# Designed miniproteins, single chains: the designs that were tried, part 24

Each design is a single chain, and the fold is of that chain. pLDDT is the mean over its residues in the fold that is shown.

## One batch from the design tools (miniprotein)

Design m860
Fold by ESMFold2-Fast:
Structure m860 (fold): chain A 79 residues (1-79)
Amino acid sequence: SRAARLALLRRARDILEEAGVPPETISRAVAALAEGLAAGASPEEILERVREILSKVLSEEKVEEILKRLREALEELGL
């Protein structure tokens, strides 16, 4: 659903902002989510791409916490 995808992208931005991720990295991560969803990629493939982006600027522990929240949002929205 378009509404579910838009809701995910908003929630992802909020999660990343709350975690203190730099604006440029937030834009890259949100773009990766949008592209993965549009391509019909699995949640695992989408989250792995986001992991690669976040791992350049955040510790492994913070990356895993963010990815857990993003996975929960994907599952809640049925994506």
Scores: mean pLDDT 86

Design m861
Fold by ESMFold2-Fast:
Structure m861 (fold): chain A 68 residues (1-68)
Amino acid sequence: SVPLASKEEIYEKFEKEIEELKKANKEKPSEEIEKILKLYENSETIEEAIENILKYQHEQFQKVLAEE
């Protein structure tokens, strides 16, 4: 089960996702994954990193919807 319970659980899951993205980027380098990893590295807090990555994901989703 993957419910939302607290900031602590959100932070732990977020860090695990970052580790998976790092591994995926090593196997198949991707500009989009690199961008996400840089957003994480340049953020002052984990909470801010999550917000910045969500904004980037939103922009990417919008691009996919436009098929550009």
Scores: mean pLDDT 73

Design m862
Fold by ESMFold2-Fast:
Structure m862 (fold): chain A 55 residues (1-55)
Amino acid sequence: SMAEELARKAAEAARAGDYETALRYARQAIDSGATGDAGGMAHAALLDAERGLKG
C-alpha cells in the first residue's frame, strides 16, 4: 500500500541521515493510515528524524 511504501521511504531516509526527508515521509505514512509493522516503522523513523534535527 501507499502507507507501507511511505513508511519504508521514511526508514531509508532516517538510516541515510536525511532527517528532513525522513520526517516528511513518516508523517505522510501515519496520515495515510500506516498500522502494524508499517506504523511502527513510520513512528521509529519519525523519532529518529526529530532527534537528528535537534542535533
Scores: mean pLDDT 85

Design m863
Fold by ESMFold2-Fast:
Structure m863 (fold): chain A 83 residues (1-83)
Amino acid sequence: GEAVEAAREAARAALEAGAAAGNPAKAAGAAIAAIGAGINAELGRAEEAERDGRAAAEAARAAGGDERAVEAAERAAEAAGEA
């Protein structure tokens, strides 16, 4: 589904940003939150999916401030909110 695909992209972008910035642990946290958003969206838990998507966006910003990671996490949050 769209939410899962967006979450997968957000997780990938967060891991790449964290590796570049030297914050792999923070990047892993962002990736986990993005995956959680996708899972909750697939299960029809719209409120939980949106919350996890927002957490992923915040974590991605903290991991490296990478615009691509933040944008991917934002798309995951939007897709999750539609579930």
Scores: mean pLDDT 64

Design m864
Fold by ESMFold2-Fast:
Structure m864 (fold): chain A 80 residues (1-80)
Amino acid sequence: MSDGLYLIETVLSEKNLPFGAVLAPGSAAAKRFNIKPDPAARETLLSDPEARQRLAEAAELLGKSPETKDLADAIRELLA
């Protein structure tokens, strides 16, 4: 596994974030983990203040690596 894919798996699992709610459809990570997009789970996360805080924390951790910066930026866009 690449360092970026390992970081994605570790961060999302530790923050208890559903991969289908966070990963972009057709992204390399979504393909690697065989994740289907889940818009309903995404809307549920964005409506929960505690889940939004976990997303913000995940974006900070993912933003520290160049390999995962694009996902960090995408999560920040979801929170805007």
Scores: mean pLDDT 78

Design m865
Fold by ESMFold2-Fast:
Structure m865 (fold): chain A 55 residues (1-55)
Amino acid sequence: SELDKEIEKILELAEKSGDVREFLEAQRVFDAAARYPKSIALKIAKEELERLEKR
């Protein structure tokens, strides 16, 4: 799914950064994806991916 692809990209970028804070933010997005409707979870995932890509 689109959400799964965005989450996979977030995890890849977090691992590549080597920063524990980025790993914690990736975990926060995973937790949000489990708790919120898919539309909201996708928005959260896209916002986090954009943040990571701008670094």
Scores: mean pLDDT 73

Design m866
Fold by ESMFold2-Fast:
Structure m866 (fold): chain A 67 residues (1-67)
Amino acid sequence: SAAEEALRLGEEAAKRFAELLKEKLGLEAKVTARVVSPEEAEIRYEAGGVRGSLVVSVEQLRRFLAL
């Protein structure tokens, strides 16, 4: 389903984002993904005492993973 694809891409992006935070900033990061809609995932992060979240489209997730 579209929601399963959004979750898969979100989880894959969350793992890569955590890797980038470690590689570029030396931060141990907790990054998680959840489905908001069939077309959007919410990425939540916690690193270096900073917490945040962003809602990203499946298209944006695909672009990020194509780096």
Scores: mean pLDDT 84

Design m867
Fold by ESMFold2-Fast:
Structure m867 (fold): chain A 58 residues (1-58)
Amino acid sequence: SEAELRALEEEYLRLVGEKAGEAGVLVARHEIAQLRAELSDEEAIARLRRGIAYLRTL
C-alpha cells in the first residue's frame, strides 16, 4: 500500500541519517526515487524492508 511504502521510506531515511549522515540521506532519496520509478509498490516495499533490516545490523 502507499501508506506502508511511505512509512518504510521514512524509517529507511531515518536509519540512513543515523548511520551515514545528511549526505547519505540525499543519496538514499535519489535511490528511493529510482526504485519507485522502476519497481512495483510490492517490490519497493520488499527492497526497503531488506535495506532497513541491513541498516539495523550496523
Scores: mean pLDDT 83

Design m868
Fold by ESMFold2-Fast:
Structure m868 (fold): chain A 69 residues (1-69)
Amino acid sequence: SAAAREAEVAALAEEADRRATLAVIQGKYDEAIAILEEALARLRELDPEATAAISGLQKGIAQLRELKA
């Protein structure tokens, strides 16, 4: 169902954000970027129409790359 897919998208995004945040706190920017990139790939495969979640992850990845540089 659409509701079940939407819930799965939200859960995936929340878990990725939580794990990436912990990696950032530990100074592990490469690990945080990898976590978000893996989540983005899975999200695109699960629901390519999840525009808000996809855009959120893309923005997060870009921001972390700037912080690392």
Scores: mean pLDDT 86

Design m869
Fold by ESMFold2-Fast:
Structure m869 (fold): chain A 107 residues (1-107)
Amino acid sequence: SMKEVLEKLLEYLERLKEENKGTREGEVLEKLIEVIREALENEDSKEEFLEKIRELFETFSAEELLLVAATFGRMARENEDDPEMKEFLLEIIQIAADVLAEKNAAA
């Protein structure tokens, strides 16, 4: 379910944030965690969650978007045995890539 996917993602990101306190990575992770918590509280659909993720990514720099892609790519590799999670993470990476491409086209 979307709730189970988001709860698993939240646990992963909260752990990474604790390891990255006071860093730029930690700040990016906190913003991602806030969006996930909001989605869980609102019982958001996948589409509603991905719209919120796109809105967040539009506020990110190119460097922050690359960090997001690296973080979720790492999680996808660690979850090779969970196709639903892997596909979901790849969708988030694709949104980050699309937003980065849009920023590069505007420059």
Scores: mean pLDDT 85

Design m870
Fold by ESMFold2-Fast:
Structure m870 (fold): chain A 58 residues (1-58)
Amino acid sequence: MEKVLEAEILLAFGRMARSLGDLELAKKLYKEAIELAESEPEGEEVAKEARKELEEIE
């Protein structure tokens, strides 16, 4: 539950970093969001979104 919320926040920060052109920071934030989201079953949707956006910049 709390880890899923943290993953959502990291995903939002990753999106912000990406929009500012900091792709290096965006990749780190997306990877951390995936890690936290995958630690709980209810984080599957967040992990999927983060992976999709990470693939768009890799």
Scores: mean pLDDT 80

Design m871
Fold by ESMFold2-Fast:
Structure m871 (fold): chain A 81 residues (1-81)
Amino acid sequence: MKEKAIELAKKLRDLLVKAGYSPEEAERMAKILEDYVLNKKAKPSEVLAVIMTAIAAAMEHPELADEINKTVKELLKLIDE
């Protein structure tokens, strides 16, 4: 589901920008998760770093926590297990 992964990555980028990350940094982080979901080419350490950053953003911004957590969960569910 390429379209769904792209949509969720854009949503994550926008949420990270709201959490105080620069648009450039937020796009870079969202792209790592998108590439991992679609191409499985991202390094596991980079994926983990993005997930940890999203968790930190959710903890520091409770008003964004539900949307951040939901977006990350939906992205990870697109990985075929």
Scores: mean pLDDT 80

Design m872
Fold by ESMFold2-Fast:
Structure m872 (fold): chain A 56 residues (1-56)
Amino acid sequence: SLQQQIEAGERVRQLVEQGDLDGAARLLQESWGLSPEEARQEALRMQQQIQQQKQQ
């Protein structure tokens, strides 16, 4: 459901902030059906965006 995807997205962000990119990629695969390659790239993209936001 949309609600479950929103909650999973928040959890993915928390995992990325903790440096657990493997956990984030796995959750992206399970919740959105991304391939391992797509999930890895998305987790890395999120990590870069979070680091840029902290640069303020």
Scores: mean pLDDT 80

Design m873
Fold by ESMFold2-Fast:
Structure m873 (fold): chain A 62 residues (1-62)
Amino acid sequence: SSSLEKEVEELVEEIERLLVRNYILGKISAEQAEEYARRVKELAEKKDVEGLKELKREIEEI
């Protein structure tokens, strides 16, 4: 993969791990987890690295 594709893949994996953790800990509902997962998918499809970084920060604040 290109450097951009690798960065997108790494950010997606990091965000997905955070979502699973927050869900297991009861910090977010299943519905919230589904909405976050949808946003991750949309940003990844666009290869929007900055959008993924912003979303990661939002989830880290949970």
Scores: mean pLDDT 87

Design m874
Fold by ESMFold2-Fast:
Structure m874 (fold): chain A 65 residues (1-65)
Amino acid sequence: ETVVEKLLFKDKKEAEEALKYAEGVLSEAVKNGIISEESAKNAIENLRKGVEKGGGVEVTVTLEV
């Protein structure tokens, strides 16, 4: 099954903190087989791009359950 989640950040510092937390959570989810490694990598890459641009970021994560 496929689940899609959106994450929204208000500012760059919040996005940086959320990115660090999300990296841990997504890595654990990949390890537990909840999501694919590719989905986690894409989500993290999109978050990093948003943080780098210095604005609010929406990222879509595809989860396989």
Scores: mean pLDDT 65

Design m875
Fold by ESMFold2-Fast:
Structure m875 (fold): chain A 68 residues (1-68)
Amino acid sequence: ELTPEQEQRNLDAIRAMNEVHRRLGPELDLDAIAAASQAIADAYKQGLSVEEMTRRGEEAARAVLAAK
């Protein structure tokens, strides 16, 4: 059902979330994880690169952590 390109895009989204977890893992709470996941999902739907998905996920997580 998925094309090879779509499969790669799905793997890129997983990779972006894993990278956010690696960068912020010790500081991540459930709210920050949820925000990162949502930002990555939104970037994925917009057709953005894995680098941009990772960046937006990290920014969203950091914004949640900074607000506490």
Scores: mean pLDDT 81

Design m877
Fold by ESMFold2-Fast:
Structure m877 (fold): chain A 79 residues (1-79)
Amino acid sequence: NAMEKSREIAREIGREFVAFFDETRPLADRLAAEHGLTPHQRSLVELILASLRRKHPGELTDEQIAEEALRWLERVRAL
């Protein structure tokens, strides 16, 4: 049953991340279009947005998350 518990925890974490990606994907697409990001850079921004939403569930607006992500754009573009 320890294996079943581990699988359930892994699925829960996976579902949580998928939900954050689904929630942030439109914002990531918008930022990529506005700032001319490559597909790889867009994927990095999507990960940053999902991470920010996960750390601050319901605490940050889309505008606040976008502002925070923009602080990373110079670094993301350098990659």
Scores: mean pLDDT 71

Design m878
Fold by ESMFold2-Fast:
Structure m878 (fold): chain A 76 residues (1-76)
Amino acid sequence: ARAHFEEGLRLYSQGRLEEAAARFEEAIRLDPEFALAWLYLGMVYHLLGRDEEARAAFRRALELDPNLRLAADALR
């Protein structure tokens, strides 16, 4: 899970958004409680214009870790 998440962050920093999403999705598949992976997946979906999927991911991140301010801000 962590290795897929870290690869997703690298791809995200390079603007490779579809590939970053795939890595975050794989991290979540291996660890569905990985709140940070849900947060970054939401950010990538938002940048791809997938707003409904972005909201769902942000809500899930906040449900798993209520201290994730970025997820809380994105839901407002």
Scores: mean pLDDT 81

Design m879
Fold by ESMFold2-Fast:
Structure m879 (fold): chain A 70 residues (1-70)
Amino acid sequence: SAELEKKLEVVKRSLKEAIESMLKRGEPVDKIKNTAEKTARAMGETLGVSKADTEKLVKEIVEYVEELAK
């Protein structure tokens, strides 16, 4: 639904902002990846997103951490 898509975009934006904040604080990349993965999965489950779409969100967020850490 359009409402679910909007909620997912808000979640992605919030997760990316949190990742940037953690990197600025000098948190270890492995800790950031672990926290981001767990949070993305929990948010997907809370929103009732399919397992496939939740795993896509997790992958996108983990790749974002890895890209910023280069």
Scores: mean pLDDT 84

Design m880
Fold by ESMFold2-Fast:
Structure m880 (fold): chain A 69 residues (1-69)
Amino acid sequence: SDAELERVAKEFNISVESLRKMLEQFKKDFEEGRLDRMSPELARALAELLKDPEALEKVEALEKELEEK
């Protein structure tokens, strides 16, 4: 929802327009398997906004790998 976009944009100190551009880039990066190029916290927030369970699962897997290093 737009309210969720506004909340996340405020949390990361970015505009809603910038967040929408990040979501489009994140979707492309997800489809290409390039989620490791952004911070895990930002990737998680973007996956939650997309409401795509596969994207969220991949982000959670990356978070676990980073904790092992």
Scores: mean pLDDT 74

Design m881
Fold by ESMFold2-Fast:
Structure m881 (fold): chain A 71 residues (1-71)
Amino acid sequence: TSEKDYLLSKASQESSRVMQEQVERAKKGEDPDKQLKEMRDKSMEIMKKAGAGDIGKQINNTLVTRAKEQL
């Protein structure tokens, strides 16, 4: 349990970091829609690699929503 929770936490932190990087790129005038799609895809792959499955998808959706609010 603890190891699974740790990996999920690490995946969430990594996804959040990637999303913040994409938000900063969008603020510099890159296409926000393209950056948002790339964030979503990359974050989802990170969650899949961590074995998070459906829980990872829910976390990813929340992080994407928060990133979109910053654009």
Scores: mean pLDDT 69

Design m882
Fold by ESMFold2-Fast:
Structure m882 (fold): chain A 76 residues (1-76)
Amino acid sequence: MVLSIVRPDGSVEEFDVSTVEGLTGLVLRLIGLEIDTGQEVSLVTPDGRVIRTVSELEAAAEAGETLRLVLTPRAA
């Protein structure tokens, strides 16, 4: 199952979250973005909920939801 993620620049990236490799690739992309930007990275559903678990990520992919990548300043 493929998950579509909208980046802050409006581009779309897809990850196959049904595979360990695809899920690992997504996690590494998010960690890399946090390191590069110094900001917290969040995946948000169309209705504004933050994805917190792998089960929520899989549910969003199964539902065909497009997630938004959100950058927020780190709390002090």
Scores: mean pLDDT 76

Design m884
Fold by ESMFold2-Fast:
Formats: C-alpha cells, sequence, structure tokens
Structure m884 (fold): chain A 74 residues (1-74)
C-alpha cells in the first residue's frame, strides 16, 4: 500500500470501527452511513488538505477509490 492508502485505511477504520479495512471494502457495507461519510470527508480535508465531495465519496466508497480522487486533485 502507498502512504496515502495507509493513512486512508486508518481513517476508514477509525470512522467505521472495523479493522482491518481492505482497499476495496465498501464503506457502507462496513456499517458506514451518511453521517459517518460526512465525518470521514471532513477528516480527509483535515489530514490531506483536499476536498472530496460527499457525492465523490458515495460514488467511490473504498480506500482505493478515494486515494485515486485525492491523487487527481494533488
Amino acid sequence: MSELEKKLQKLFEEVTGVSPVKLDDDFFKLGGDMGKAKRLVKKIKEEFGIDVSLSDFINNPTISGIADIIKSKM
């Protein structure tokens, strides 16, 4: 895993309470909901300084999908 994916894994695990979270695990299938998704998006902004919209997150609800969005905005 890249450093970005490792940091995202920690944030996904913190927000969902599930560990380990695999790169392609669906956030919503791990027990994530819209409130947790909003919290995770805010934590991503705080950690990386990058805005991931809630709609971007809903369409890409995995560590690998979010990592690709973050890389595209760097």
Scores: mean pLDDT 85

Design m885
Fold by ESMFold2-Fast:
Structure m885 (fold): chain A 111 residues (1-111)
Amino acid sequence: KEVLEEARRKANEIVDQASKEAEKVGGPETAKRVGDMLRATADAAIRALENGEPELALSVIRAAKVTVDEWAERLRAAGVPQEVVDRLRNIALKALDEIEKIVREAYEKMK
C-alpha cells in the first residue's frame, strides 16, 4: 500500500517534469498530449502492480514506448522539424524509462 503510494508520487513528479520540458519544445498542446499519455501509462502500470500483475505493468510501459515512436513518425509526416521531433521523443522515452524503474523498484519492495 505505502510502496504503491510512493510509486504514484514519484511517477507524478516524472510526468510533471516531462510535461514542462515538452512545453518548452512543442508548446502547451504538445505538453498536454505528452503529460496525458505518460500519466495514463503510469496509472495503468501501477494499477497492474496493485492487482498483482507485474508482467502487465511492464507490458503497458513497453507498449507506450512503441506509441511514442509512432507519434514521432506522425509529427515528422506533419512537417514538424526533425530536431523538435527528436527532442520530444527523447523527453517521452526518458520519462517512460524512469517510470519503468519506479515500477520495477515498487515490485521488488512488495515481494
Scores: mean pLDDT 87

Design m886
Fold by ESMFold2-Fast:
Structure m886 (fold): chain A 80 residues (1-80)
Amino acid sequence: SARDELAALLLTTGNAAGVIRAFEEALELEKDPAHQAELREAIAYIRAHLDEPLETLVAGAVALLSEATQRRVLAILRTR
C-alpha cells in the first residue's frame, strides 16, 4: 500500500529531523492546497511528538495523510 511504502521510505531517514525534511521537500513541490494542509498537519504532529519512537512517529504522521496525499508524497520523494 502507499501508506506502507511511504512509512518504509521515511524510516530510512533514521530520525525525526529527516522525516520532517522529507515532508518539507514534498510540501515545497506540492501544488494542491488540500495536500499542502495535510502535510503541514503531519509536520506539526512530528514536532509535537519528538519524544516518541521513530516508528510510532512515522505511523502517526502518515495516518494524518489521505491515500491521495500519501501517493503524491511517495511519487515526489521517489523522484528526488
Scores: mean pLDDT 86

Design m888
Fold by ESMFold2-Fast:
Structure m888 (fold): chain A 59 residues (1-59)
Amino acid sequence: MKKLSREEAIERLQKEVGLTREQAEAILSLFGDEIDEETLDSIIKMIRTGLAEGAARRA
């Protein structure tokens, strides 16, 4: 229900999951100008899960 601005979402992605600004902007471009807080939380969880599985793929 609460919506975040694009800039707020970019900043949270950078600080929470260590993405570059360019990577965060690329992800958010899929959602347009506005993003729901719940949607952003789901994206952050998905990235964290993907990073954990990516680390396991080193061998």
Scores: mean pLDDT 72

Design m889
Fold by ESMFold2-Fast:
Structure m889 (fold): chain A 55 residues (1-55)
Amino acid sequence: SPELRRELERLMRELLRLHEQQAAHADDPERVAALVRESDALTERIARIEAELAA
């Protein structure tokens, strides 16, 4: 699906942004913990879309 592919690309860009934010805020453990949780949720969503595209 073109829609799922565009969504995957958007989520991958968002994940990269979250990783950059984690690096930028490495001295703030509470902020890093929140960003890690957001990154984990995004990774799960990416995995679900990849599974659907592979089917």
Scores: mean pLDDT 87

Design m891
Fold by ESMFold2-Fast:
Structure m891 (fold): chain A 90 residues (1-90)
Amino acid sequence: SGIDEVEVLKSLARATVGAAEAIAFNHKRDESLDPYVEEFEEALDNKDFEAAEEAVRKIAELIKEKTGDEELAEEVERILLGIVENAKKL
């Protein structure tokens, strides 16, 4: 395959956060999530799965704080932790 599997996982993480922003903010990007998404992507590149899981928790907590939607935050956390588990298999 000519595709980097880590790049695919990073794209799925960005799509997940983008979907959460679309649901919560009527398709408006929330820039306050950007540093934690960047931390997540960097952790995946470095195979630092503890740092990746910590970044997921920060993303979920910030979504909950910004939106008040605990179910949305829990679903984003579940999806992003699933991405980390798939990255561990690479």
Scores: mean pLDDT 81

Design m892
Fold by ESMFold2-Fast:
Structure m892 (fold): chain A 56 residues (1-56)
Amino acid sequence: LSEREILARELANLRETGLSEEHLDALLKELGLSRQEFEELVARAKEKEEEAKRKA
């Protein structure tokens, strides 16, 4: 679970910097993740990261 959240966060960062949808889809397929699972993992990772920044 933790490893998947880390990978999703890295992929989300790449998407924000201009990663194409086609390249993202290929990476998700390699990781065995559906688009829905990816978005859920990204949302959770961002929420945890934002909470940690708020506390700091």
Scores: mean pLDDT 75

Design m893
Fold by ESMFold2-Fast:
Structure m893 (fold): chain A 95 residues (1-95)
Amino acid sequence: SLEEIKKRLDETYKAIKENLDRASEGDLVADIATRILIVGLVEETVIEYRKTGNKEIVDYAIKKLEELASYAEEKGMETIAKNIRDAIERLKEIA
């Protein structure tokens, strides 16, 4: 269901945010984990959109990624913020 998909995206969003906090403190493992989780959020969004045709899934993921990009920018994590912005543009192209 759409609500179950949104819940999984929210769980990934929370994990990204927690790893961003640790990465901003110099945790290189958390930096790598953040990048993997961002890719995972995008891939899950694409898979669910292809299965359902429901653009609301893509719109929700973009909203969550916009929040993460702003959070990363606030923490001075410019490379991660750019990677998130690139992911947003990729998602905009599929819907």
Scores: mean pLDDT 89

Design m894
Fold by ESMFold2-Fast:
Structure m894 (fold): chain A 68 residues (1-68)
Amino acid sequence: NKKKADEYLAKAEKEKDPKERANLYLLAGIEYYKAGDLEKALEAAEKAIELDPDNLAAQYFKEVLEKK
């Protein structure tokens, strides 16, 4: 759902905690994936990993996207 993804992105831009911000980007990426926007899903996953490199969920999500 693109609208839900956009809401998570807006929340991420206001979030100052890098770990919570990374989780919001991950949630946005998952919603883009559900909407079929693989490119935006990948971009969101990359931003989540940049903010929290130890976020295993974001790392796994990026691997799933790259294998397609």
Scores: mean pLDDT 81

Design m895
Fold by ESMFold2-Fast:
Structure m895 (fold): chain A 64 residues (1-64)
Amino acid sequence: MKKILLVVGKDKEKAEKLGEMRAKELGADEIIIKEGASVEEALKLAKEIQEKYGAEVYLLGVGF
């Protein structure tokens, strides 16, 4: 099963840096970054990705 890291936050540069580090720790196959998303929007998106791709989704919040 694919492992996907969904990174959400207000600061794109910080989200990218922390996302890369976390993805390496988790062995994630893909990183998806969403700027300015709320926690509710992030959870909804994670569910949609899991249902559509059959992937295991991990959520990382940066700067909110």
Scores: mean pLDDT 78

Design m896
Fold by ESMFold2-Fast:
Structure m896 (fold): chain A 58 residues (1-58)
Amino acid sequence: KIKEAEELAKKAEEKYKQGDYQGAVEYLKKVADLFPDNELAWKTVEGFAKRAGVPVPK
């Protein structure tokens, strides 16, 4: 799970650098899904999505 989370986080950063904020949020959501007991991870995804003006992925 740790290596998978690192790869997903790296893809989120690449999407953010490309200006694809929707794609960045989707990859961050996948990272949060790998740690469902981590409330902070999900709140971080939600906060970023709202700040970037993109919908929170389900």
Scores: mean pLDDT 72

Design m897
Fold by ESMFold2-Fast:
Structure m897 (fold): chain A 80 residues (1-80)
Amino acid sequence: MEEGLKLYKEGKYEEAIKAFEEAIKKDPKDAKAYHNLGEALAKLGKYEEAAEYYKKAVEIDPTYLEAIENYIEALNKIPK
């Protein structure tokens, strides 16, 4: 996960996505890894995919306010 966050901060969103996917494989209950994956997808304009991963983060941790807020925001950015 630290590797993914570093890539995300460097603007390497596609590489950050792969690193967060690897973090999820090691710990499938890591709500923060799902949230970080969603944020990287949102930076690439992939709001529909971002919303799916934010939703997974909320399913793992229903008190994750940042993931809930980002989920709603991503849904509002999906073309109707």
Scores: mean pLDDT 83

